Designed miniproteins, single chains, continued (4). Designs and how they scored, part 29

Each design is a single chain, and the fold is of that chain. pLDDT is the mean over its residues in the fold that is shown.

## One batch from the design tools (miniprotein)

Design m13046
Fold by ESMFold2-Fast:
Structure m13046 (fold): chain A 62 residues (1-62)
Amino acid sequence: MPLLAEAVRDYEALLPTELTLKKGDRVLVLREVNDNYWEAEILSTGERGYVPKSVLRILGEA
């Protein structure tokens, strides 16, 4: 089940596969990629990509 999460800070994508986020952006966490990264979808845009786990706070089940 996807999790709802929120960006705790602004994050600029370092790679084309990563998401750029602003503090307060809501995302669906789709899966764990590795110990450092989630695959997520930005709710406002529908854009999908990788995001560092440290950028997100999990809010609960979507």
Scores: mean pLDDT 85

Design m13047
Fold by ESMFold2-Fast:
Structure m13047 (fold): chain A 58 residues (1-58)
Amino acid sequence: SLSEEARRLFEEAKRAAAEGDHVTALLLYGEAYRLAKEAGDEELVREVEEAFRSLVLP
């Protein structure tokens, strides 16, 4: 499902961020956000937004 795909991208984005690859993390968070919105998964949308903001303030 789109929600499951968004969750997988979100997981990969978090791994990239943990490894210091902020550019890859940013792109993957963006993809996860779009898919979560399309799926109507409001909880996941919020989680992606919070993680994205955390990336800006490391």
Scores: mean pLDDT 83

Design m13048
Fold by ESMFold2-Fast:
Formats: C-alpha cells, sequence, structure tokens
Structure m13048 (fold): chain A 85 residues (1-85)
C-alpha cells in the first residue's frame, strides 16, 4: 500500500502542476514542482511522514498564493498519506 500511496500523491501533484502551468499560475507551478522533487526523495527514503509534511507545506503555500483549489487538493492528498502511516 505504501508504493500506491506515493504513486497517488505524485500523480495528484503532477496533475495540479499541469493545471497551474496551463492557467499561467507560475507561482503555484513552482510550489508544486518543488513539492514533486521533495516527495520523490522522501519516497526513495520510504518516509511517509516526510511525504505528508511536504504535501501539507505545499497546500499552505498554495493557500498563501490564493490558489484555494490547489491547496484543497493537496490537503486531501496529505490526509490520504497520513492514513497510510
Amino acid sequence: MKDIVAGVALIALAVNLVAAQREGRTDSAKVLDEAIERVTEADKAGDLQKMAEIVREASKKLEELGDTEGARIMRRVAELIEKAI
């Protein structure tokens, strides 16, 4: 289940990144791109707790940028990771 959780998180981050890029939300795209890189490293380390923290941090940064929908999606992803810990 751990590998499935990481896969779902990365797909959700990637989909949100593509949406941000297509909509010209450059600041949101940067936050999501950095989050993908960090989540990938945490996944390689097998650290679900760190993955959840990274996704929650991304959600907060998106909310601060006014990207309410992106923040909501990332919050749900963090909750899914936390349930798998």
Scores: mean pLDDT 83

Design m13049
Fold by ESMFold2-Fast:
Structure m13049 (fold): chain A 63 residues (1-63)
Amino acid sequence: MFEGSTIVAKSPEEAAELIAEMGKKLGLPVEVTVKFTREELEKMGASEEEVERLAKKVREKME
């Protein structure tokens, strides 16, 4: 990560954690936060299983 750049997660798991925190701070609906998580992880090259697993984790953190 570069100090002057947008926040870049080192792993899909870290990205999911950051997205969940942002969703809670902004009061976003769980479905919107989960959808954004799936799209971001897919762009990072995460497998379908990893995307589903981390999306579920984001839902639990948003509760």
Scores: mean pLDDT 74

Design m13050
Fold by ESMFold2-Fast:
Structure m13050 (fold): chain A 58 residues (1-58)
Amino acid sequence: SALEAAREEIRRLGEEIIAAGGDREKVERMVEDALARLDEVPPEVILHEFRRALAEGG
């Protein structure tokens, strides 16, 4: 489903942010919070936030 695809992409982007130098505990918390927000916030908003964080160096 689109929701399952969004969850997988959020987890993947989180790991990419960690690989780029992001703090694991902080990024894992961001992923947990993002997954909880998927019931209230469109997936594209959350994915945009994660892609911005990755572009800014984690």
Scores: mean pLDDT 82

Design m13051
Fold by ESMFold2-Fast:
Structure m13051 (fold): chain A 79 residues (1-79)
Amino acid sequence: SEAEEYIKKGREAFEKGDYETALKYYEKAAELAEKNKDWASLAEAYRNMGKVYKAMGDEEKAREYYLKAVEALKKYSES
C-alpha cells in the first residue's frame, strides 16, 4: 500500500539519523492508513514515530505515540 511505502521511507530516513524527515514520512503514512481504515499500518506508523521521539530523547512524545499505536491495534482487532 501507499502507507506501507511511506513507512519504508520513514524507516530509511530514521536509519540515516534524519529524524525530521522520518517523522514527515510516518505522518503521511498515518494519514493514508487512517483514510483507508488500515489500522495495522496506522499502528506501525505511530509505533515508528514513538521510536523516533525516543531516539531524540523526547520520552513524553514517545509514550504518546506508543499509546496511539495501541489504540490503532484495538481498532484492528475489532475489524
Scores: mean pLDDT 87

Design m13052
Fold by ESMFold2-Fast:
Order: C-alpha cells, then sequence, then structure tokens
Structure m13052 (fold): chain A 74 residues (1-74)
C-alpha cells in the first residue's frame, strides 16, 4: 500500500496535479472509493469530484501513458 502511494505521489508531482486532484484520484485508485464517497470526504459535489478525478487521470495518462494508472489499480 505505502509503495503504491509513493509511486502515485511521484507521478502526480511530475504530471503537475493540484493537491485536490491528487487527493481525489488517490482515493479513487488506491482506496477504491466511489465518486460519491470522495465528494463527501472532500466536502464537494459528486460532479466536482468527477471533474477532479477526470482531469487528474487525463494529466497522468498524457504525461506517462495509461499504464501508470493500471499499475496503481493493481
Amino acid sequence: MEEKEKLFDEAAEKAGLTPEQRRALRMAILEGKSVEEIARELGITPEQARELISRAAHALAKAFGGDALVELQK
């Protein structure tokens, strides 16, 4: 778990993710939380949570290819 978190943090820094994007994507991928759960944890709407996750995932995919997200989901 911690190893995947460190890999994620390094990838997020290189992709230029905001703290909010990083936290939302981390909860989705590493913790397996739903958009609704993430929205409640962050105190935002489900729509805003979806936007954060989508933008973060797109940034990572564009910077490193989609394989980085696949590795984090394992």
Scores: mean pLDDT 73

Design m13053
Fold by ESMFold2-Fast:
Structure m13053 (fold): chain A 94 residues (1-94)
Amino acid sequence: SKYEEFKKRLEELHARILEAIRAGDTVAVARLLQEQLELAKKYELPEEVFEFLRNANHDILDALADPSLSTEEKIALAEELMAKVLEKIEEAEK
C-alpha cells in the first residue's frame, strides 16, 4: 500500500534525524523534520495525523534548543515522539 511505502521512507528519515541529534546538528534536524512534513503531504495523511506530526516536530526542536537537556534525553524524547507518530499512522491505515 502507499502507507507501507510512506512508513518505510518515514523510518529512514527517523534514523537520519536521530543521527543528526546525536551529532548536535540542529540545522540538519530542522531540515529533515521539514522533509518529513513534505512526505506526509505527498502521501495525504489525515489532517489530525498531520497536526500530531507538526506538534511532535515542534516538541523535538524545542527540546534541541533546551540547554538543560542532555543529548541522551533529547534522543529519548525524539524516539518517543517518533514512535507515537508511527502509531497514529498505523491507526489511519485501518
Scores: mean pLDDT 84

Design m13054
Fold by ESMFold2-Fast:
Structure m13054 (fold): chain A 60 residues (1-60)
Amino acid sequence: PSQEEIDEGVALIVAGVARLLADKGKVEEALELLREQAARLSGRAREVLEEAAREIEERA
C-alpha cells in the first residue's frame, strides 16, 4: 500500500476513537487528538480528521 493509503487508514481509526471519546463526554480530549494528528498529515487523511472535528464541535 502507498503512504497515502496508510495515512488515510490511520486517520479513519483516529476519527473513530475521537467520536467514541466525544460520546463519553470527553469532547476536549477528542478535539485535541484530532488536531495533533491533523498537524502531522495532509491531503485526504487531514480532511478526514478535520471533518470529524467539525462534527464533534457541532454536536457539543
Scores: mean pLDDT 81

Design m13055
Fold by ESMFold2-Fast:
Structure m13055 (fold): chain A 57 residues (1-57)
Amino acid sequence: SDVVVDLIVREMGLSREEAEEAVRLLEAGKYKEAAELLGISVDSAKALAELIRETDA
């Protein structure tokens, strides 16, 4: 999911390390924790997790 990490860095202004942690949380189903880290809604975090699944398939 390097493409999603790059998107988070570019669009949300997070460091690569923070973006990688956010992706890890999303892949683990920790949507609330990921949403808090990214500064987005839980619904947006779930949508981002779906995007990760689509890019890794």
Scores: mean pLDDT 79

Design m13056
Fold by ESMFold2-Fast:
Structure m13056 (fold): chain A 99 residues (1-99)
Amino acid sequence: MPSPLEILTEGARELAGLLVELQRLSRGDPEMQAVVNRLFDLLDEAIEALSAGDLEKAKETLERMIELAEEALPHATPEQQEVLERFIRKARETLEKVE
């Protein structure tokens, strides 16, 4: 089985890919662009925590990212909703694997 650090690191990489897709879908949407930028900032915080071996801070940051993504869903287009829902599922799956 991969270590908790490996699970969180792989999860962060997959979440980054979903944020790139959401960013592409949000090109004409300043409100969603602001959400995407905040999610990238939180992802950077999670990656820094992982690099420092701070697994608890990385987990807390992922939970905060889930909350932000869920708050964004009512304001999203159908295509943005699909990516946000995949992002939320991936973040939750990542957290479940390290608990």
Scores: mean pLDDT 86

Design m13057
Fold by ESMFold2-Fast:
Structure m13057 (fold): chain A 83 residues (1-83)
Amino acid sequence: LSQLELEALRAVKEGDYEKAVELWEKVIELQPEDAGAWAALAEALMKLGKYEEALEYAKKAVELAPNFIYAQSVLDMAKKKVE
């Protein structure tokens, strides 16, 4: 994991979802094909109640890694919120 990914995971552990979003957005800027980062960003956005944005990013995570269970789970959760 990069230093930014480790910092983002720490922010999630501390419940600082706004900080986690900022850090995951930076990870995606540097590594746009990191499906895990897209899925983690979507999950953090769901914690903030930003369900429409979470859905878009979760779809991107699944597009990048269709067999990645974590990404699929985040997408399913986001779909249930926006329908």
Scores: mean pLDDT 85

Design m13058
Fold by ESMFold2-Fast:
Formats: sequence, C-alpha cells, structure tokens
Structure m13058 (fold): chain A 56 residues (1-56)
Amino acid sequence: MEKAEELKEKGIEAAREGDHETASELMTESAELLEKAGDPERAREASREVMEAIQE
C-alpha cells in the first residue's frame, strides 16, 4: 500500500524534526492501513523504522 509507505516516511521526517507526537500519529496510521490490508508483518516493520528514527 503506497499510502502506508508515505505515512511511514512522513513519520520518519517528523521524528527527525523533533516532532515526536506527529511521528507517533503517522506511525499509527501507517500500521493501521497495513493491518487492514492484511499485512501485519509489514505494519510491525513500519512501526520499528519510525521508532528507530525517533531514537536516533
């Protein structure tokens, strides 16, 4: 799902900008879209990538 990828990338950008609240919201939206598409493995991976961006 291209929309979920876009939300993930925006979440990473927000995290790097120091906007952790926006990053968390975008991460949640991306994961929800991937779960609705039947891809929970990809949802977990997207969440991990955004979390890593917040921590770096």
Scores: mean pLDDT 77

Design m13059
Fold by ESMFold2-Fast:
Structure m13059 (fold): chain A 74 residues (1-74)
Amino acid sequence: MDEIKELIERIRELGRKVGEALKAGDGVSAMLAHDEALRLFKEALEKARKEGLSTLEVSLQLSQAYVDGFEEGY
């Protein structure tokens, strides 16, 4: 649970970085931050499966964190 909470927070931070990079016109930095967010998203879902948590609920939390971060950075 704590590890998934940390991954959700990191994904929010990466969403913010994507938003900030796109606002600055830096497509390369935006792509790198987005790719890292996708990697952490997959890691969080794998951890959720191993812990018997709802992958759907975790996926929704991860997606919301990314969008919230993006809006804060953009």
Scores: mean pLDDT 87

Design m13060
Fold by ESMFold2-Fast:
Structure m13060 (fold): chain A 94 residues (1-94)
Amino acid sequence: KAEILALLDEMLALVEELLEANPGNELLQKAYEYLKRAKEAFEAGDYETAKKLLQEAMGLLYEAHKQGLVSGAQMRRLFELAGQALALIDELLS
């Protein structure tokens, strides 16, 4: 559980940096909101909702990447962190 929270916190920190560089961007704001809600759902033991919200956040971040707001290196790191978090959440759902 602590490992998943650490992964979500690193993703939140990365998206916060992106928001500081692009204030008012709706895709990044919504991705940040979904990541915060994913963390809250995870802490509440609602792993299915946490997984869904994390996947929604990744979709928004990928759209931001296509618009040039997230670099390829940043997007690769976000996919790495999200993939690890999703795999660990799936273990808890099994």
Scores: mean pLDDT 86

Design m13061
Fold by ESMFold2-Fast:
Structure m13061 (fold): chain A 60 residues (1-60)
Amino acid sequence: MKEVFFDPTLSLEEVYEKAKELGLTDEEIDELIRLQAAHRYFQGESRSRVEKEYEEVKKK
């Protein structure tokens, strides 16, 4: 997984900003955001909360 590029405590918006700055494509950014969301689910965050963040960032 792409954890080596991002702190696993980062919000989905922060992951989006960092990936954008690295010059990744929209498809690659979406993949990283999905991976970060999955990590936050496993860390015990509310599914509804993470899902709302994902939908918000996905529209950027």
Scores: mean pLDDT 70

Design m13062
Fold by ESMFold2-Fast:
Structure m13062 (fold): chain A 60 residues (1-60)
Amino acid sequence: LEEAIEALEKGDAEKAIELLEEEKRRHPEYASFLDEAIEAARKGDLETAIKIVRGIKALL
C-alpha cells in the first residue's frame, strides 16, 4: 500500500493502479475499497485515491 500511495503522490496513476491491483490479490477482503481507489485514480482524482488507500492501510 505504501508504494501505491507514493506513486499517487508522484502523479503516476498507471503505476499506482498496478500496485493496487496487486494488493487486491493479497487482500481480497478489501477488494471493494481497493476498486474505489483504482476507479478514482483512473478518473484522475488522485487525492480521493490517496485518502481511500490511507484508510485501508490504517485497517491493516
Scores: mean pLDDT 82

Design m13063
Fold by ESMFold2-Fast:
Structure m13063 (fold): chain A 78 residues (1-78)
Amino acid sequence: MSREELEQEVEIALATMELALAKIAYRNGADKEEVIEWLEKVKEHAREIADRASGRTRRLAEQVLEEAEKFIEEVKKE
């Protein structure tokens, strides 16, 4: 594994954790607007990873992006 590949894996792991933390925060009564802002930042981060990554890392980044988009819609609906 190259340093660049390791950095990409760390970045996708961080984006995944950020998504999970935003969901936990929302379930524990965090402000709706703050949660949406966090999720939008997660989307931007995941999009950046997807744009420069390939293979498994790109697929994981695209999955995080999709999950963040779906959760934003859920938060806005409530």
Scores: mean pLDDT 81

Design m13064
Fold by ESMFold2-Fast:
Structure m13064 (fold): chain A 73 residues (1-73)
Amino acid sequence: KAMEHLKKGLEAYQEKDYKSAAEHFEKAGEEYLKAGNKEAAATAYFAAAEAAEKAGDYKRAEELRKKAEELLK
């Protein structure tokens, strides 16, 4: 469920486990997208991108930001 992934992502982010935070936020975005909520999916992908950037994965962060931006067109 999207909400469970958001919770796990936030918990990982607070513990500075940015890699796990990015993974959970991305999964939350996927679940929101399956539910047809593009705005919530975009928000989750932006959160995943920020976590990926903090984890040092700049390529993944860029890909996630582009995915979020495309959902808001």
Scores: mean pLDDT 85

Design m13065
Fold by ESMFold2-Fast:
Structure m13065 (fold): chain A 99 residues (1-99)
Amino acid sequence: MKEAEELLKKGRQAYDEGNYDEAIKLFEEAIKKSEEAGDKRLLALAYMQLGAVYMKKKDYDKAIEYFRKAIEYFRESGDEVGARNAEAALKDAEKMKAA
């Protein structure tokens, strides 16, 4: 869906600029638009990006939560590659929390 995809792009730009609070707001809006559209793949991508922001903020508990949601939605959408990438990100978050 174009609206959710544009919000994901803007959120990623804010993330790359180090504006994590803006990135979170844009990814949360992308989640809402993806839910309205019923687009499970875009939902998974939005949760994946939100997890990545919380990794940068060293909030590993939230990162773990969002990567788990990303895994669920990638699987519901049939995106096994996305699910495996989210599983790898989850393992990284769990490792960082344990360190």
Scores: mean pLDDT 88

Design m13066
Fold by ESMFold2-Fast:
Structure m13066 (fold): chain A 67 residues (1-67)
Amino acid sequence: SRRREEAERLLTEEQKELAREVARELLRATLPQILEMMEKKQKENPTPKLQAVIDEIRAEIERVAAE
């Protein structure tokens, strides 16, 4: 944790902003792929816990898309 704080302190504000933008872009790209894999698992072995995770991922995709 201390090494991460020191690295963040050495980054310029421009680099920090770029890192935040890249993280948001990765989430936008990754969440639909995770959803597809989870939906496939749900079809093969349905569980209430997996359905709750799918619902949360769908809500997060909509939230990220609205930004």
Scores: mean pLDDT 74

Design m13067
Fold by ESMFold2-Fast:
Structure m13067 (fold): chain A 80 residues (1-80)
Amino acid sequence: MSLDELLQRAMRAFSEVVGLLMDAISKVRKANPNLKLSGEELYQLSLSTLSAEEKARFEAKMEEFNRYSDEAEALLKARG
């Protein structure tokens, strides 16, 4: 797999992770409009609102992002 393909796949996986988080955050904020949450509290609540399928997808995409990022980094180091 080329470096460009690895980076494209990593960015695609990351985009899906961000999309899932942003959607969950929006839902939490709409449900709790007067609640002032820290970033950590908002993140934890957002994750807790994910369905089993959304949570599995989030974890799978995080794993994909990490895998492709690690492979891209290794390839960059090998290129010197």
Scores: mean pLDDT 80

Design m13068
Fold by ESMFold2-Fast:
Structure m13068 (fold): chain A 56 residues (1-56)
Amino acid sequence: GGRDVLIRVAERDSGLTRADVERLLTADDAEIAELGERYGLSPAQLRSLQAALRAE
């Protein structure tokens, strides 16, 4: 599917590495909070991205 396209968009817009975007697919709230702190992103933004990745 278009998962690779979504990963590339997330890398561009959020600065996350490919591995961290793929990790986000299965991340719980604690992992989302850690990624948010690491990349300066809100948990809400990361949850929206996670939902988009899962909906593919």
Scores: mean pLDDT 79

Design m13069
Fold by ESMFold2-Fast:
Structure m13069 (fold): chain A 56 residues (1-56)
Amino acid sequence: GEAHELILKGIALQLQGIGLLFEAEQTGNADLKAEGEELLKEGDELLEKADELLSA
């Protein structure tokens, strides 16, 4: 269902964000840090939407 797809996408984005933040820390790349933070935010928003659908 839609909620299940949002959960999977949200988790995937958060994992990608964590990976970019780790690379940013290793390389000192500020652009990777910003991208990682944005992906974490997008993932959180998808998980929130999924929770709303499951709670309805």
Scores: mean pLDDT 85

Design m13070
Fold by ESMFold2-Fast:
Structure m13070 (fold): chain A 56 residues (1-56)
Amino acid sequence: MEEELYEKAKEIVKLLVDQGYSLEEAKRIATKALVDAGVDPETAERLVSRAAEEVS
């Protein structure tokens, strides 16, 4: 459950960074995408932050 959300966050962050977005912009966009998909904002922010560290 949470592991699947983490993998999705990681894919989104990586995709955005590869497209030329800064890590900070990628984190904001990925967090918004997860929240729009029904993920709790607190959980989305935590997962995206962790994913960003793994991608950078």
Scores: mean pLDDT 80

Design m13071
Fold by ESMFold2-Fast:
Structure m13071 (fold): chain A 69 residues (1-69)
Amino acid sequence: SVNDALLQAARERDGSTLLQLLKARLPDAEFQFEGKTLTITSREIPAELVALAPELSKLVGLEIKFVEK
């Protein structure tokens, strides 16, 4: 599943693959880096991605924040 692919990329600390997978899931989203925080702004954010964000953040070593526009 896409969620399994996201978790695998995060475990491998493959930030480029993680970003590609997130961008494919949220093609109209804006991605913003500030320090160790990645803010993803989109009109619609699937609840399963919000639920997955803490585990992805822990594995990749970034704070992943979702913001609905």
Scores: mean pLDDT 81

Design m13072
Fold by ESMFold2-Fast:
Structure m13072 (fold): chain A 55 residues (1-55)
Amino acid sequence: SVEDKIKINKEAFEAGMKAIEEARKQGLSPEEQLKKAEEAMKKAEKEAREKIEKE
């Protein structure tokens, strides 16, 4: 559903933003910040999809 897509996108976006903020606080380079964001977003998207499919 549209609601499920919004929820998945929101979880991915929030995870990515948190990862960038955390990496920045650790003094990591812009490249490391992006890498952490990409990994966090992929993980959050997968977890959100699994949660929705179990409902």
Scores: mean pLDDT 81

Design m13073
Fold by ESMFold2-Fast:
Structure m13073 (fold): chain A 90 residues (1-90)
Amino acid sequence: LVEEMYDPDPEKALEAMKRGLTDEDPEVRALAAYKAGISGTVEGVKLAAEALKDPDPLVRQAALNGLGFATFDPDPEVAELARKAVEEAL
């Protein structure tokens, strides 16, 4: 699962991140949230935004960190969605 989040195929990586967000281990969920946030995709930003509501503060911090990087993404759609998610979390 963790290795699949580093897959060069973006669809496979996003699927692994989505699965990781439902893992019992908060370290796995935190990694999934961070990787989703820095993925450079609209789908990844949406997954990281969901993780902002996670009960574990480690997962929420990882999601916020990933989304923070996404606010400067060269894709304006990704950057705008990330900014909105961060503002709503604060």
Scores: mean pLDDT 80

Design m13074
Fold by ESMFold2-Fast:
Order: C-alpha cells, then sequence, then structure tokens
Structure m13074 (fold): chain A 85 residues (1-85)
C-alpha cells in the first residue's frame, strides 16, 4: 500500500510540475481513492463513480459535463479527507 501511494504521489507531483492537468487530476483521484480505502472513508465509491462518469463524458466529447463531474468528485474527496484530519 505505502509504496503504491508514494509512487502515485510522486507521479502527481511530476504532473503538477509539467502543468499536465489531465494527468494530475487522474493521479490525484486515485490517491484520494487509496486514502479513502486505507482510512475507511465514506464516499470513496461515490468518488469513483463520479470520476468514471467524468472520464466517459470526456471520451464522448462532453468536456463541460466532464469538468462538472470532476469538480464534484474532487470536492467529495476533499471533504472526506477533512473528516479524517
Amino acid sequence: MLERYRALAEEAQEAYERGDWEALRRLTTELVRLTGEHYGLPAVEEIARLVGEALRALAAGDEEKALELDREAVELGRRALEEVL
């Protein structure tokens, strides 16, 4: 678990430094999921669902819907982490 978390965190930092916002969003979402699984946080399934829907919307060319769903997923992840901290 820790090694995978560290690897993803390093990849997310590299994406941030490159300005690769798509990669950063994907990696950050996976980090939130792993953190949720580790701490038993509520909403991890809902975050996963929203991210999946956002990716499907992007694949369909619906960037507006994808951004809305991604924003909702990020906000849920932020709130879930705040409940543990």
Scores: mean pLDDT 68

Design m13075
Fold by ESMFold2-Fast:
Structure m13075 (fold): chain A 92 residues (1-92)
Amino acid sequence: MAAEEAKRLAEKAKELAEEAINSPVEEAEELIKKAEEYLERARRLLSDERLREALRALVRGEPMTAEMEAARAILEAEIALSFARMKLWIDK
C-alpha cells in the first residue's frame, strides 16, 4: 500500500541522514542528497492533506494506522535530515 511504501522510503531517508551525521563532510553531502531524494519520494506517496490528518490523529493519541506510521516516519526523517544539514554547516 502507498502508506507502507512511504514509511519504507522515509525510514531509508532517516537511516541515510543518521549515517551522514557520523560521516566526514564530503561523504555527508552525498548521503544528505540521497536522504532528500528518498524523503521527497515518500512525501509524493502521502499527500500533504493525508500527512496533516495522520499527524493530527497521532497527536490525539488515536489507534495507530499505516498512514500514521508513515507520517511519523516522515517526521522523524525530516528531523534527522535537519540535524545532518546543521552538522554539515557547522563542520564546513
Scores: mean pLDDT 85

Design m13076
Fold by ESMFold2-Fast:
Structure m13076 (fold): chain A 56 residues (1-56)
Amino acid sequence: SEEQIEAAGEALAEALKRVPEEERAAALEEGLERLKERLGEEAAEKAVELAEELAA
C-alpha cells in the first residue's frame, strides 16, 4: 500500500542518515533487496527513491 511505501522509505532514509557517505550505496542495495521480498519490485523501487530524497 502507499502507507507501506512511505513508512519503508522513511525508515530507510533514517538508516541512511546514520551511516557514512561511503556506506550509503550498500545500505540502499540491502534495503532494496529486503523491500522487494516484502512489497514487490515496483513498490520497493519507489520506497528507495523516497529514501534517497529524504536522506539528501
Scores: mean pLDDT 79

Design m13077
Fold by ESMFold2-Fast:
Structure m13077 (fold): chain A 73 residues (1-73)
Amino acid sequence: DDVESAMAKEERLAEKHNLPEEEIEEALKKHKEIQDAMDAGKPLTAEDLEALRKAGYALVVKAVKKRKEKEEK
């Protein structure tokens, strides 16, 4: 399926978890730390993988919130 199905899935996940802005910022900060470690050639740990999943989800929530702010219809 296309963009519509992808958007519906993302909105459903964002609504289910309802992340506050502070949690989104914390997840993005952790993602940057892991990215810097990867650039330094360090292997990823299970904790790093979990933090990357949270950061990915936070990016989806942030995108959905920005889209809703800009949508009138």
Scores: mean pLDDT 66

Design m13078
Fold by ESMFold2-Fast:
Structure m13078 (fold): chain A 55 residues (1-55)
Amino acid sequence: GAEQLKALEIGREVGAQDLSPEEALEKAREKCKEAGLSEEACELAGDLAALERVR
C-alpha cells in the first residue's frame, strides 16, 4: 500500500547517504517513525537502507 511505498522511499533515500549499514538502518527507522508510519513499515525502511550500504 501507500504506507509501504513511502517506507521504501525513505529506505532508499537514507541508503544513498554515505553511512555504515548499521547507521543507515537506524537513521531510516528514525526518519520513518518521524513520518508517522507503522513500526512494521519502518522495519522495512531500515532493512532496505542497510542493504543499499552493503553493496
Scores: mean pLDDT 81

Design m13079
Fold by ESMFold2-Fast:
Structure m13079 (fold): chain A 71 residues (1-71)
Amino acid sequence: SVLRAEISDVAASDEVIDEVVEHLKKIAGLNEEEVEEARRALREARMSEEVLRRWLEAIDAAEAKKAAAEA
């Protein structure tokens, strides 16, 4: 495996990046080109897994607020 146990800013795995991009596709209505561009940008930015997890939580919270406003 290429991922090692290091206490440093390790880039998120492809699986985590894919999960984030899938959420963006569902909630923001991204087309396939935008999805691939977002995936590339996240990889290039070397986003940590912790940062991406927090971002997923923020997206979930935003969706909950939107649903409440529409109710």
Scores: mean pLDDT 66

Design m13080
Fold by ESMFold2-Fast:
Structure m13080 (fold): chain A 59 residues (1-59)
Amino acid sequence: ASAEQRAEAKRLLSEGVEAFRAGDYETARRLFEEARRLVPDDAALVFMAEALIRAAEAK
């Protein structure tokens, strides 16, 4: 993934975390899934997004 795509994925993860804190687990999951889709070749960001998706699904 490009540097711009990684920056956007990090922004999506940040927005998802804010939705998660607000109790909007469906919005959080969508944002985390978008981040994973945007950078599928970035193993660290994919791992982080997958962990956050699982956390949102557990609610």
Scores: mean pLDDT 80

Design m13081
Fold by ESMFold2-Fast:
Structure m13081 (fold): chain A 68 residues (1-68)
Amino acid sequence: SAEDERLRRRAEELISQAERALADGDFEKALELLAEARRLVEQISDPALRDELLARIEALTAAVEKLK
């Protein structure tokens, strides 16, 4: 749906920003951005798209937790 595409695009942008924050060593900023991305992804109605984005968010969150 158009709403799912809008939420996906916004979540993808937040994930990209979180990846940049992680690369910069800003773990607090990375976790904040990932939490916001998760909030948007939970609103996606397509389960396949939601699960794919949640998996990426979980992987990045685990990477941040391992490095801090």
Scores: mean pLDDT 87

Design m13082
Fold by ESMFold2-Fast:
Structure m13082 (fold): chain A 94 residues (1-94)
Amino acid sequence: MKELSRKVAEETIEELEKELEELEKEAEEAIKNKDLEKLKELLKRGLLLQFRAMATLVDAELAGDKELEERARELLKRAKELIKRIEEAIKELE
């Protein structure tokens, strides 16, 4: 059993899920307020979260934990969708 690898991946996924929820809320507020500088900052944070989510997916796959893999894939999908929304909002404001 790869218990240590699973625990690290699970804790990282939980942290990233929480960070994504906060990013989604901040992005919605920044879009509503037309805050271009905040949107650019959130875009950078979203891209970093996407990178970390990709790394965590690899760790989950190596651990062989299907539930963690599914959570990591969903996290990555949500991060990509958020990034796209932020990019579209920036384009509308430029």
Scores: mean pLDDT 83

Design m13083
Fold by ESMFold2-Fast:
Structure m13083 (fold): chain A 79 residues (1-79)
Amino acid sequence: MAEERARELLDKGIELYKQKKYEEAAKVFTEAAELTPDSPIGARAYALAAIAYRNMGKTEEAQKLGKKAVEVAEKLGLI
């Protein structure tokens, strides 16, 4: 199911991030978020993608994804 795929993509993205493959990690995290965009997993995936973009020096992209993560988390009552 989409949620299971999103979890697998999060794990893959985290492994890529540990290898300092930030661009690949950001793409995988974004894909995970788009599978379950209005979910806790989706909010987490947007936040992790923002962190990866920040590590690449892409501050504008990081801010956009971070804002989306916050919007989803607020909508779900997580913050």
Scores: mean pLDDT 82

Design m13084
Fold by ESMFold2-Fast:
Structure m13084 (fold): chain A 58 residues (1-58)
Amino acid sequence: GPLYRAKVNLPAMNEENLALREGEVVELLEEVDDQYWLVRSVATGREGIVPKSALEPV
């Protein structure tokens, strides 16, 4: 899918969330709803749900 980067450090608040470091690149896998996306970290291969507002296009 298309690539995005984290605009901020993002903690994992639960087991479905993906923790991201600012500047970390992720691939969009699925748009879960209008606020949350399922993504995969390019660096770690880990998957989880993040708010799309925390991401920007690379």
Scores: mean pLDDT 84

